Designed miniproteins, single chains, continued (5). Designs and how they scored, part 57

Each design is a single chain, and the fold is of that chain. pLDDT is the mean over its residues in the fold that is shown.

## One batch from the design tools (miniprotein)

Design m17961
Fold by ESMFold2-Fast:
Structure m17961 (fold): chain A 70 residues (1-70)
Amino acid sequence: MLDELLKLIEEASPEQIQKAGVLLATQGYLEAAELLGKLGRGEASRKEVREALSKLSDEVRQRLIDLLKR
């Protein structure tokens, strides 16, 4: 799941990244939301994003996967 989620984020449109960031912020994952926005601007590493995503609950990770799949 985590590797699939990271791949979906790397392939996502700016609009999908924005929606994912809103979902993360709404669920209280503010650092993950900020890093996702920075990744979209080329200001964060994939490793930093991967580590932040590893801290998410399985439910939130699945919701992100579903969101990014359309």
Scores: mean pLDDT 78

Design m17962
Fold by ESMFold2-Fast:
Structure m17962 (fold): chain A 93 residues (1-93)
Amino acid sequence: MEEELKKALEELEKLKKEEQIEAAEELLRVAEKAPETIEKNKDMSEEQKKKFLELLRAYKELAEKLRENGGDEEKVEKALELLEKAEEEIKKL
């Protein structure tokens, strides 16, 4: 569980740095994992919550950028919805 969370955070950080239009599919894949990771790690530390929230926000910024630059609109919108849901879930922890 903790190892899965660490990997998810590392994937989010990498995608944030790349800022590629072609990343829409990878963005969706990682966004789909975010709610599941939160559900499996409801007892995550305050530091982990803060880091996760920061990465979710960076991911949302990347998604908006992909939307503006003609990335796969359906996948980007789906990713944004999942990221927003994940942010709400982590705030409730």
Scores: mean pLDDT 71

Design m17963
Fold by ESMFold2-Fast:
Structure m17963 (fold): chain A 97 residues (1-97)
Amino acid sequence: SMFEKEKEKIAAYARDIQERYTKRIKELRDHLAHLDDQRAQDRADQLLTSAKSIIKQMEEELLKEYKDSVKREQIKNSYEFILDSMFDLATKQLLAE
């Protein structure tokens, strides 16, 4: 069915986004480990948990709009902006000094 095909594509996209942000956060976590800052490392772990939650919400919203490619692109752009903004803000706060 069209739903099953679009569901598979949406799941693949969500997985790719999760892998991208997981990699970025792990690189940040590794950098913070070299600074011996446990609070900053705990905050990086919280960032990963938040990112996974946001990506799950994105996947659920994309599935609701499986018939509308324009709305799906708007949803993707909005969530990627939120994820990038959250990561940029957290990185600036964690690396301040």
Scores: mean pLDDT 82

Design m17964
Fold by ESMFold2-Fast:
Structure m17964 (fold): chain A 112 residues (1-112)
Amino acid sequence: SEKEKAIELVEEIIELMRKTTEEVEKYLDDIEAGVLSTYLASLITTMKNLVKKLEKGEISLQELIDEVESIVNSYIDYLRALAEKYNNEKTLEIVKKLEEELKKLLEKLEEI
């Protein structure tokens, strides 16, 4: 179903965000890594709650797409700001790759 495809894509987005966070944290101090992990955990919780609302028919597919896009863009902006603050070339490359991969997943989500 369209709902099942949307849920699978949101799960792929979550996994990509989780994996990228682990890679970025290698270039951060313990405090900034802890803040990033806490921020990611809150975003994942919000996305999982949106999936549950979609399954219950409490939100539309379009509302899920719009909210997930907003969350993803906020996450990318946060990582970009961290990368620029620490002037770390590898972190900037990781963020650029993430942005491209997340954009492709969001485009697939919008095509449902």
Scores: mean pLDDT 87

Design m17965
Fold by ESMFold2-Fast:
Structure m17965 (fold): chain A 79 residues (1-79)
Amino acid sequence: VQSLLTTAESAIDQGDYDGAIENLEKAFQIVDKNDTVSTGNDKAIKETAHRLQLIGAKEETDPAIKKKTLVDILNDLKE
């Protein structure tokens, strides 16, 4: 996961928001797959929330807001 987060951070810094989104999607897939504390509906809710965050970033047309959203996602994953 750390390598994906580092790659996403570099992509954000370069203005490659598509590359950042791709690497954050992969990071969420790994985090969600390895979530051992959430089961059933709770797991589905978390996975849906992660997908909605990424969709929001993809649909955002303001580069500054898009960058902020991607940085917020990155920082959440760095916990």
Scores: mean pLDDT 71

Design m17966
Fold by ESMFold2-Fast:
Structure m17966 (fold): chain A 92 residues (1-92)
Amino acid sequence: MEELLEEAEFTLIAMQAVMAARYGDPEGAIKAAERAKKLLEERDKVTPGAIESARFVAEAVERAAQQSTDPEIREGALKAAEELRKLVEEKE
């Protein structure tokens, strides 16, 4: 039951990150990465589906960063993606 809710939350975050990357919203992408990171940090164990979704969020955030002309936003997005990828490696 808890695993189904976790997978649903990560799927929604992944969709938010993809849409942010597609529509050139790097701030929205950063927020999606921060949310995914928080969920991973709050759990001792995560499903393989949650790990895959978190990786997908990190990739989407990196794509959104490439579309930003603001150096601070671009740097923030890349850092958020890097922190999320590191946490994914620690949880797998």
Scores: mean pLDDT 77

Design m17967
Fold by ESMFold2-Fast:
Structure m17967 (fold): chain A 70 residues (1-70)
Amino acid sequence: SDEKKKKEELTDEYHKFLEQIYEKTTDDEKKKELAKVFEETVVKINEAKSVEEYQKVIEEGKKKMEEIAK
C-alpha cells in the first residue's frame, strides 16, 4: 500500500541519517545520548498509528540527535 511504502521510505531516510550522525560523532558521552534517543524513537515508531505520526516521531528524533551531535 502507499502508506506502507511511505513508512519504508521514511525508515530508509532515518537509517541513512543515523549512519551520518554516528560517523560524525566521536565523543563517547554523545554516542550514549544518541543511543538513548534512538531507543526512545524506536518505541514511539512502534506506537505510531498513522504515517503523519510516524514522520513526526522520526523528525523529532532526528532533531534531538542533531542537537546532541553538535
Scores: mean pLDDT 83

Design m17968
Fold by ESMFold2-Fast:
Structure m17968 (fold): chain A 103 residues (1-103)
Amino acid sequence: MEEQKKILEKVEELLKKLENTTDTEETNELLAELVELMKKLPKEDQEKMLEKLEEAVEKSLLKIAEELIKKKGASEEEKEELYKKALELAKKIVELVKKELEK
């Protein structure tokens, strides 16, 4: 349906915004909107979009980590730890989105 194509296009737009944002509030709003839009997609398309979501969330959280480092300063050890936590958080966010889509 044309409606499904429009939803897919909107999801792709939101994923690009998510990938490029460093604002935590904007990230939360984009994730919430993505979940609601993805719920309207067929399960086949949801699976494809979840893969893209994982990549977008990883990039977003790494950029947020970089902004925090710039604002507060950090040692090389603290930077490595922050990047590791960002990637782990991305994995957890994707898992939570998958669970929400099954409701």
Scores: mean pLDDT 79

Design m17969
Fold by ESMFold2-Fast:
Structure m17969 (fold): chain A 69 residues (1-69)
Amino acid sequence: MPALSAKQRYAVTKIGLEAMEVLSVEQANKITRDTIEYLQKLINEEGLSEEEAIKRAEEWAKKQIEELT
């Protein structure tokens, strides 16, 4: 699989750090992995721009963190 771009990696890292502040390490790691998969799906399957895909992935991850907190 192609590696994440620097912009995608930065967004995912930021989400993971935010999750680690309020969730267990296991839950934060799961959200980080799920966010990477969702971001890749948005770009590769739904054809979204990188900027739009990152925005939707961040919104999705934020909701997941809120539901688990």
Scores: mean pLDDT 80

Design m17970
Fold by ESMFold2-Fast:
Structure m17970 (fold): chain A 94 residues (1-94)
Amino acid sequence: MEEAEKLLTESLEKIGELARKAEEAIKNGDLETAEKYVKEMEKEKEKTVEELERLGKENPEHRAYIERLKTFFEALVDKEIEELRKKIEEAKKK
């Protein structure tokens, strides 16, 4: 399912860039900017999940495969968001 794989790749690249920017903001003590990037990662995740669900509905023969991609994507992105949120919370306690 090339369309779903391309969507996943493009979304992961964008989320990875946002995560890098969030980490830089945390290092600089700019926690407000870091929170903004984490929120943008959450929005990109939601958009990608909705699009994967749409592709699964339009391509029922590929639905099981798309569901596996969605599960993998959500697990990976949720872990990244959780780690960044923990770093921001710890930085606020300084």
Scores: mean pLDDT 86

Design m17971
Fold by ESMFold2-Fast:
Structure m17971 (fold): chain A 77 residues (1-77)
Amino acid sequence: SAPVLSDQAVENVQEALRELAEEGLMDKEKAEEYIEELRRARDAGDHGAAWRAIHRAVNSLDDEGRYAFSQLVEQRS
């Protein structure tokens, strides 16, 4: 099964995606789509869906965006 993703970890990822959109490193509409996917996955208790949303978001980023995302998530962990 997919590794457990805590509510705090989901919130940390959602905040990181919002900050990436504010900095122009991710399209705002795409960030909102990933945030909503994460919310639905969390509400359903579907850790697999949550991880797929995170992987899709990260894979949509260039090297600069991936680096920024990693730093933002680490600061909240």
Scores: mean pLDDT 84

Design m17972
Fold by ESMFold2-Fast:
Structure m17972 (fold): chain A 90 residues (1-90)
Amino acid sequence: SEKDEKLMIKALKSAVEGIKNARERGNLKAEETFARAAVQLAETAIKYTKNPKFLEEIKKLLQEMVEITTNPEMKARFEELIKKIDEKLK
């Protein structure tokens, strides 16, 4: 639903801020925790939505998380989710 989509975007935006804050503080464990939560949220959203506008919003947030994340495992997982969105947008 549109309400669930808005809540998901809000949760992903909170994860972006969590990663940024953790990175600025040098807290690698907190950065990974927020990144793993963002991956789980994005995987769920991508699986259940067919709304292209919502997918494009998730893609933008994932692209930002790729840029700000220092963890190579999490960076790779965000990049894989972006690829999955691109396949759904075809």
Scores: mean pLDDT 86

Design m17973
Fold by ESMFold2-Fast:
Structure m17973 (fold): chain A 97 residues (1-97)
Amino acid sequence: MEAERQAALARLRALQAAADAEAAASEEKLRELERKAEEYLPLVKKLQEEATAENEKELTAFTAAVTALLMGLPREEAIDLAHAISGMSRAEISKLL
């Protein structure tokens, strides 16, 4: 249902805001977030540039999962969030990570 997708997106945005606030309060947390961002953001950008209509679902799932991981969610919760947002199966999302 659309409501589940919207709820998942709202949760992801709330986690991003909370992580940003925590990073602003701590130089150590900021360094951890920056390190993770440098590791994953180039891969996300490459996938966005190479995206076709056929790969749109995979790109959505991967972007959501990576963003959740960067915000400190465990792998299983990141996969659940990506599944809710993209509609891709949890098993397929796990293979992308």
Scores: mean pLDDT 71

Design m17974
Fold by ESMFold2-Fast:
Structure m17974 (fold): chain A 71 residues (1-71)
Amino acid sequence: SAQAGADALRAALAALEAGDVAAARTHLEKSIQESTDAAARAGAAGALEALERGDVATAKRSLQNSLRAME
C-alpha cells in the first residue's frame, strides 16, 4: 500500500540519518515490494541507486522529495 511504502521510506531516511546504510537498504527494498504508489517506488529505487554509488546525500534528498510528494 502507499502508506506501507511511505512508512518504509521514513524508516530508511531515519536509518540514513543515523548512519545505518544496511538498515536503510532493507527499508527501501520493503518500500519497493509493498508499495503500489509510483512516487514511493521511484523514491526507493533512486535512493538505492544513490547508495550503490556511496552517495548518501542524494539518497536522503530523493527520500525527502518522495515523502513530500506523498503528503
Scores: mean pLDDT 80

Design m17975
Fold by ESMFold2-Fast:
Structure m17975 (fold): chain A 77 residues (1-77)
Amino acid sequence: EQKKKEIDEFISRIVSGQATLEEVRGEIEILEKDPDLLEYFTQKLREELGNVKSGEELGQKLSKQRPEVLRELLPYI
């Protein structure tokens, strides 16, 4: 499905450090309107990050991403 594919691409952009603050805010606002897509996003993001034991591991896995984007993502990790 197109929307799930867009979420997969969005997560890839987050992990690679390519996602902008405006993109993150816009995508999250859309996802919050659809509980099924939000659930898919949170599950996929957590799977991509793997087992994170501390903020240090999270910071290392997301080291390429800007701090302002990480703050927007914290509620979903």
Scores: mean pLDDT 73

Design m17976
Fold by ESMFold2-Fast:
Structure m17976 (fold): chain A 100 residues (1-100)
Amino acid sequence: HPFPPAPVLSLEEAKEKIKENLKKFEETGDRADAQAVVRTVANLMEQLSPEEAEKFVEELIKEIEERKKTLDAEKQKVLDGVIAAMEDLLAAHRARAAAA
């Protein structure tokens, strides 16, 4: 893949940003923080191969499932939506890669 012209978040920086947004969401219940997780994943996936994207999304879904165990039902429902959105992003990424 061509090197991006401007520095983007590294995989490690993206993971830390996602963790920060998840923590903030856990404290506030603000849907904007949950949406920030999805946006960071979507942006990062443009830099990843299908295999890397799959591994990253699988690891993140596992992390979110663990975090859900300590949250109230309303926050769990929002995170279920985040998981579904990430699964949709991964499916779309795989479809584009398979067509290329």
Scores: mean pLDDT 78

Design m17977
Fold by ESMFold2-Fast:
Structure m17977 (fold): chain A 66 residues (1-66)
Amino acid sequence: SSELEEAISLLPEELKEKASKLTDPLLQKVAMALAYRNAGKLEKVQELLDAETDESLIETIKGILK
C-alpha cells in the first residue's frame, strides 16, 4: 500500500472516508501528519517534517506535533 493509504488506515472511520477522497498533494501530506499524530506515532510525524522542504508545510506539520 502507499504511505498515504497506511497513514489513512490509522484514522477513525468518519475521517478515513474524507481523507481517502483527498486529491490535493498538500492536503494529503497534512492528512498523513494528522493521522500519525492521532495514532500516537509522533516519530512518523517527525519523519514527514524532516523530509519536507516546503516552508508552509513545515510550519503546518510543526503545529500538528504541538
Scores: mean pLDDT 75

Design m17978
Fold by ESMFold2-Fast:
Structure m17978 (fold): chain A 61 residues (1-61)
Amino acid sequence: MLSPEQRKKFEEARKLPDVKKRNEEILDILREAGTPLAEIQAVAENSGVEEKAKEMKEKLK
């Protein structure tokens, strides 16, 4: 499913210590793969982007 370019990006994302950032990078890869925007948005909401938003909100306080 992933092209060689997308695979390299995925490997780079795996090196990120921040799980939230990792999930965001994965979503970016899906977008580059041509996944429908509506589906990407739904996946983002369920796969950790919502958690990232909550974390940022906690830091803002």
Scores: mean pLDDT 62

Design m17979
Fold by ESMFold2-Fast:
Structure m17979 (fold): chain A 66 residues (1-66)
Amino acid sequence: SADEVIRAVAEHQGGLTILEALRRGEITEEQAREIGRELGVPESKAIEAARRAKDAREAIRAMRAL
C-alpha cells in the first residue's frame, strides 16, 4: 500500500521526522526518486508525479499507476 511505501522510505531516510513530513505531503525530489526506485518508475516520471500530487499518498498512487 501507499502507507507501506511511506514507512519504508521514512525508515531508510531517518525515521519519525521523515514519516511526519511525508504524511503532511512534504515530499522532496530525493524522496520522490527513492519511492520511484522502489516502484520501478523512472526518476523523471517519479518527480513529475510528486509535483502533481497533493500529498505523498497521491504521489505513490500516481507512480503505481504508471
Scores: mean pLDDT 67

Design m17980
Fold by ESMFold2-Fast:
Structure m17980 (fold): chain A 82 residues (1-82)
Amino acid sequence: SLTKSDIGLLEELWELADKDGDGVISREELLEALRTLLGDKLSEEELEELVDTIFEKADKDGDGVISKEEFEAFLESLRSQP
């Protein structure tokens, strides 16, 4: 389960994943950023499952990338948990 500390790390993840500054992140970019932030704490399988979960919840347009707006909406949904 994700903690509030993990959600804070996910907020920093956008800056690491959107290396090109194009306003979208791919599954590959998200996985690389998560590996950078959480690779010492999570296995490769857990990182890939987290990528799948984020894309399932955040990729509302179904275009295969996550926009900044979709990512922020996803993070807000997590921050609203007790």
Scores: mean pLDDT 72

Design m17981
Fold by ESMFold2-Fast:
Structure m17981 (fold): chain A 73 residues (1-73)
Amino acid sequence: MKPSEEEIEELKKKWKEADEDGDGTLDAAEARKLAELLGVSLETIGPYIDYNGDGKVDEESLIAILEAIKASK
């Protein structure tokens, strides 16, 4: 069973690992690293990540990313 809070926490940990600048926001290169850490293609999660670097990580966006990952498996 995959509870939402646990999955969000795991995603946040990988997000921080991909976030080399430590600013809490992913650019296109950092988003690519996150996709690699999650074992999916960038195109699977890319639509849910703000490539412009102006997007804040909202709970709904994290849930959408997790749903996209689940759909890929």
Scores: mean pLDDT 67

Design m17982
Fold by ESMFold2-Fast:
Structure m17982 (fold): chain A 90 residues (1-90)
Amino acid sequence: SEGTAGAPGARGMALAGESAGGLAAIAVGVGKVAGDGEFALRQAERALESAREALRAAEESGDELAIRGAREGVEYAEEALEEARRLAEE
């Protein structure tokens, strides 16, 4: 199940959390390949902010699936930010 039951706001929040984590991972990959740690760092920081906002919105909604997805998004974004910081310090 989606945990939204057709409620567009909650569905959007779950997708936003997962998407932010995925974008952060892509940003780190792009930065590593291009040798642009500054770009990777900026994208990872932006993705983490978006993921945290999605988590807050999901928690306010009380949708358990949305909260779970947003939490995973934050975890992925935090890992990507840590990797981006390592790239920026190379």
Scores: mean pLDDT 66

Design m17983
Fold by ESMFold2-Fast:
Structure m17983 (fold): chain A 100 residues (1-100)
Amino acid sequence: MEPTSEDEEAYQKFLEALTDPSVPEEEFRKYAEKVFDIIDRDKSGKLDLPQLIAVATALKALTGDPRAPRILFEKAEGDVLTKEGFVEALLEIRRRIHAR
């Protein structure tokens, strides 16, 4: 009777894994892929420019890392970000959080 707990659990696990260095990168990658699928509501396989800007803004706010938007945009092909580019950007951002 609650909103789909699966999407909520995926997002919560992603947030926990983003800040927890004990979570293996392979498991974090799976959570990042699930989060991409949630954001990609149109199932295009890509984040368009408005979605990319929204994600970049959210990551900067969430991580406090002013380089997080830049890392995300560096993985973009033109004005779109593929699922693989999104995952690679998040892995790099996560590594920066734990290198402090």
Scores: mean pLDDT 77

Design m17984
Fold by ESMFold2-Fast:
Structure m17984 (fold): chain A 109 residues (1-109)
Amino acid sequence: SLKDQAIRYAKLARRYSDRALKAVETEKNESVARDKVIKYSNLARDYSQKARDLSSSVSQKAQNYSDKAVKQSKVAVFHALTGDLEGAREAARGAVRYADKAIRILQDT
């Protein structure tokens, strides 16, 4: 169903957002941490966009949370590109939170 596909993509967005968050928390080399945040946050953005688009016919509330996850993933990439790893960490954490909210709302519909 469209709902099941939206849940699947929201879960993938949460997974990659979490990987971006863990990269900034665990990588000792800042260049490696930055590259991983950029890679995983771009993947999180792509999956959040798919979840958002599919959610438009299932739940407006889930669509709104997936859109917030898209925005936070973009912010994480921006901060990583400018060398602000703390800003990237906060944005990645936000992306995880919003993707999780989208999943919960979709499961309750």
Scores: mean pLDDT 91

Design m17985
Fold by ESMFold2-Fast:
Structure m17985 (fold): chain A 81 residues (1-81)
Amino acid sequence: SAKEELEQLKKQIEQLLKQAEEAIRNNAPKSYILSLLNQIIQQVQKLAQLALEKGTEEQKKEVLKFIEELEKKLKELREKI
């Protein structure tokens, strides 16, 4: 179902975010950190598109809130690189 697809994409994004946070904490190469951030952006675009095409109005609002919170976290991570 669309709900399961949206939740799966959110989980994938959260896992990539944790990997990026750990990579920064462990002073991983900048190229590796940037590749993780780019993967997050691609998954976010996929999440937004899926919500627009198949999501209910409630699911669209939940996805928007998720993306807004994620954008704040990504800004903080970029400032650490």
Scores: mean pLDDT 88

Design m17986
Fold by ESMFold2-Fast:
Order: structure tokens, then C-alpha cells, then sequence
Structure m17986 (fold): chain A 72 residues (1-72)
């Protein structure tokens, strides 16, 4: 779904904004969780392109959250 592609990008962009602002790693992880949900739903619909996009956006958010947790 094109709508799901836009949502995946929006959650990815929000994760980057939260990471740059030095906000909560928990909030960044919540954005990642939304992308993994989109990936799962897209796989059920047979939309591999959207699933791959959402998975990559979620993985990037996880890496951002990991760096935030290690930056003490």
C-alpha cells in the first residue's frame, strides 16, 4: 500500500528527529515498533516492497536507540 509506505517513512523520520533532539530512546523504539507492525501487515498483504521499506526504517530506528543508550 502506498499509504503504508508513507507511514513507514513518517515513523522513520520521527525516529531520526527524536534521536537528533536527544529525547527518549523509548520513544525512538516506539517508532521502530510501528514500522515493524507495518512490515508484518504488508507481508500478510503480499506487499514485499512496503514490507522491506518498513523493516529497513525500523532497523535504522533500533540502531539510533542503541546509540542513545550507549551514549552516557
Amino acid sequence: SEEKKEKAKEYGERALELGEEGKSAEEVLQQAAQNFKIAGESLKEGDLETAKLALEQGKRALEAAKKMLEAE
Scores: mean pLDDT 81

Design m17987
Fold by ESMFold2-Fast:
Structure m17987 (fold): chain A 87 residues (1-87)
Amino acid sequence: SKELLEELTEKSLATLDEELAERLAGKSEEEKPAVLEEFLEQLKLALEYYKKKLKEAKTEEQRLLAEAMIRAIEERIKEIEKKLKEL
């Protein structure tokens, strides 16, 4: 269902957030920019993937899932860009 797809999306995003937190844990200030830059590039690739999925969407559920992922990834990109400016 639409609700199940949204729940799976939220779970995937929570996993990404945890992964970034773990990658940053125990890193020195000198190491943090490289970790954030690598994660930012991964998010940009994911964004292009979901933009492609949005164009290829055959159902309303597929379109809404792709739109939700695009928004969430764009928000995370902005947060990482902000963190990089603060370092």
Scores: mean pLDDT 79

Design m17988
Fold by ESMFold2-Fast:
Structure m17988 (fold): chain A 68 residues (1-68)
Amino acid sequence: MTLEELLTEALATIIEVHELALEQGDEAMRREAGELAQRALDAYRANDKATLERILAEARRLLAELKA
């Protein structure tokens, strides 16, 4: 994945986490999704692909937990 592809995938996953958290009334998870989005943007600006890959993995984990 390019850095741009990683950011796009991470933000898409984070948006889905945020939407599901909002639907379920999970305010803590909604805030965590917002913080994760900021971290993803910061990693992208820093050209830190490894951090962005970890953020994507974290977002996918949160999404899986919300879908369970």
Scores: mean pLDDT 86

Design m17989
Fold by ESMFold2-Fast:
Structure m17989 (fold): chain A 92 residues (1-92)
Amino acid sequence: MDKDVDAFIESLERRGIELDEETKEAIRNGDWEKAAKLLKEKGYEEAALTLAYSLPLPPEVEAEFRRRMREAYEARDWARMAEIERERAELR
């Protein structure tokens, strides 16, 4: 994980994106939402969008699917859990 994160930071810097320590720390901590927001605020909108979509799904969408899966799990609705996972895969 750490090695892949450092490689990702290096790829952004290679594209001419100047990363401050706060943005690098957000990336290293897996706080992709904060990292994307910081990049957008600095005018690197393309990098912010790339970061948001470099995940399987955007962090906010992943959090929503996790919430829906928890609800299905608590209801012991295994069919619904399978449908939620399929929907999530279709958004990739």
Scores: mean pLDDT 67

Design m17990
Fold by ESMFold2-Fast:
Structure m17990 (fold): chain A 99 residues (1-99)
Amino acid sequence: IIKLKPEEVEELKKKFKEFENEKIKAALEKVERDFVEPIAEMHAAPFEGGERERLREEERKRLLENIEITMGEILLGKRSKDPTLLDPETIYFLSLYEK
């Protein structure tokens, strides 16, 4: 079943945070700076003023939340690390984390 309940999303996020260490933290900071922020800015680029800032922040949060959920699923053994099944933001995070 395709739609996760809010309780399931929070459990996945909690599981990811339980495995947080200096390496994961560094990889998250780098993916946010080098991937998430540029993509969020591009997404908001057609808009101006307060709308641009809201859309930029919403897209940034969406991308970061998607990494947390997907990594939670991987850590629980519910999802493979197959790059063909992962979103680009998660692939980039894994490339930083696994080196």
Scores: mean pLDDT 73

Design m17991
Fold by ESMFold2-Fast:
Structure m17991 (fold): chain A 64 residues (1-64)
Amino acid sequence: SMELEKLVEEVRELFRRAYKAKEEGNYEELQELNLKITELINKIHEKFGSEGLKLVKEVLKELS
């Protein structure tokens, strides 16, 4: 679905920003990003269940 694809892209962007913040030692921004990531993953799980979580895991695998 278009909504799921949009939410997964938002997760990807937040993970990229979080990795950059961690690399730069910006722990305040990292904490804020981790909260947003958690909220967004919870929203994906609520709306799309295990299928949505599978796509989130694929994003994590790509960025690791």
Scores: mean pLDDT 85

Design m17992
Fold by ESMFold2-Fast:
Structure m17992 (fold): chain A 113 residues (1-113)
Amino acid sequence: SKLDKLTEELERLLKELEEAEKKGDEEKAVKIAKEILRLVIEMLRLSLESELSEKQIEVLEKALAKVKAVGAKYDEKLFEAADYLQAALIHLKAGEDKKLIEEFLKEAEEYLK
């Protein structure tokens, strides 16, 4: 499925982020972290029409935690974007209104500009 392909790409970007952090490449870490959040937004929008697997939820939770850590060190807007996406995922898991989830996704997109 498209979600499976996006999950594989997300796992790849997470490995690239870990390598950038290990090398102390702040600019590359922030760039990869922004790419991760754009991918997370796409996955969360697709999840409004299709259920996420437990594994996909775990990968999303791990990705958001990693990006928040990068944002806390290097980029406050990146931290805020990841925080809004964590809220979106929590509301999605709770089965809440799709309109509320979309508002969190839009807010996260504004921080990535």
Scores: mean pLDDT 88

Design m17993
Fold by ESMFold2-Fast:
Structure m17993 (fold): chain A 62 residues (1-62)
Amino acid sequence: SEKEKYLEKILAKSTLSEKGLEELRKEYEELIKDKNLSPEAFALRLIGTELDLELAEKRAKL
C-alpha cells in the first residue's frame, strides 16, 4: 500500500535508535486504523512523530 511504502521511506532516512523506530512503527499502526485520514494528513503526522522522537532522543542525551 502507499502508506506502507511511505513508512519504509521514512525508516530508511531516519536516524532514530531501534527503540525509536519501534515507537514510530506503533504510531504507523494507529494511523492506518483511521479510515478517514487523508494520505497527506497521514504523511504529515508520521513525519511529525519521527521528528518528535528524534528531539526526545537528543534531549535524553543532554
Scores: mean pLDDT 81

Design m17994
Fold by ESMFold2-Fast:
Structure m17994 (fold): chain A 65 residues (1-65)
Amino acid sequence: MTRRVGEGVLEETEGDTVKFYSTDGTLLAEIDKKTGRILKEYNPEKINGEQAAIIVGRSLRLMVE
């Protein structure tokens, strides 16, 4: 299920992972659904500060519940 989770970021759950995309569909990061840990960042140099904050915030939320 794909949803917008802030400015310029879309979230999609795929199997046991959560993937984050820019609004144009570019994959930004992948997070483990069970632990909330960031498994991989794709093109981290292209992730802006707001997108990074949204991804980290989601990761931290998944870690605590």
Scores: mean pLDDT 71

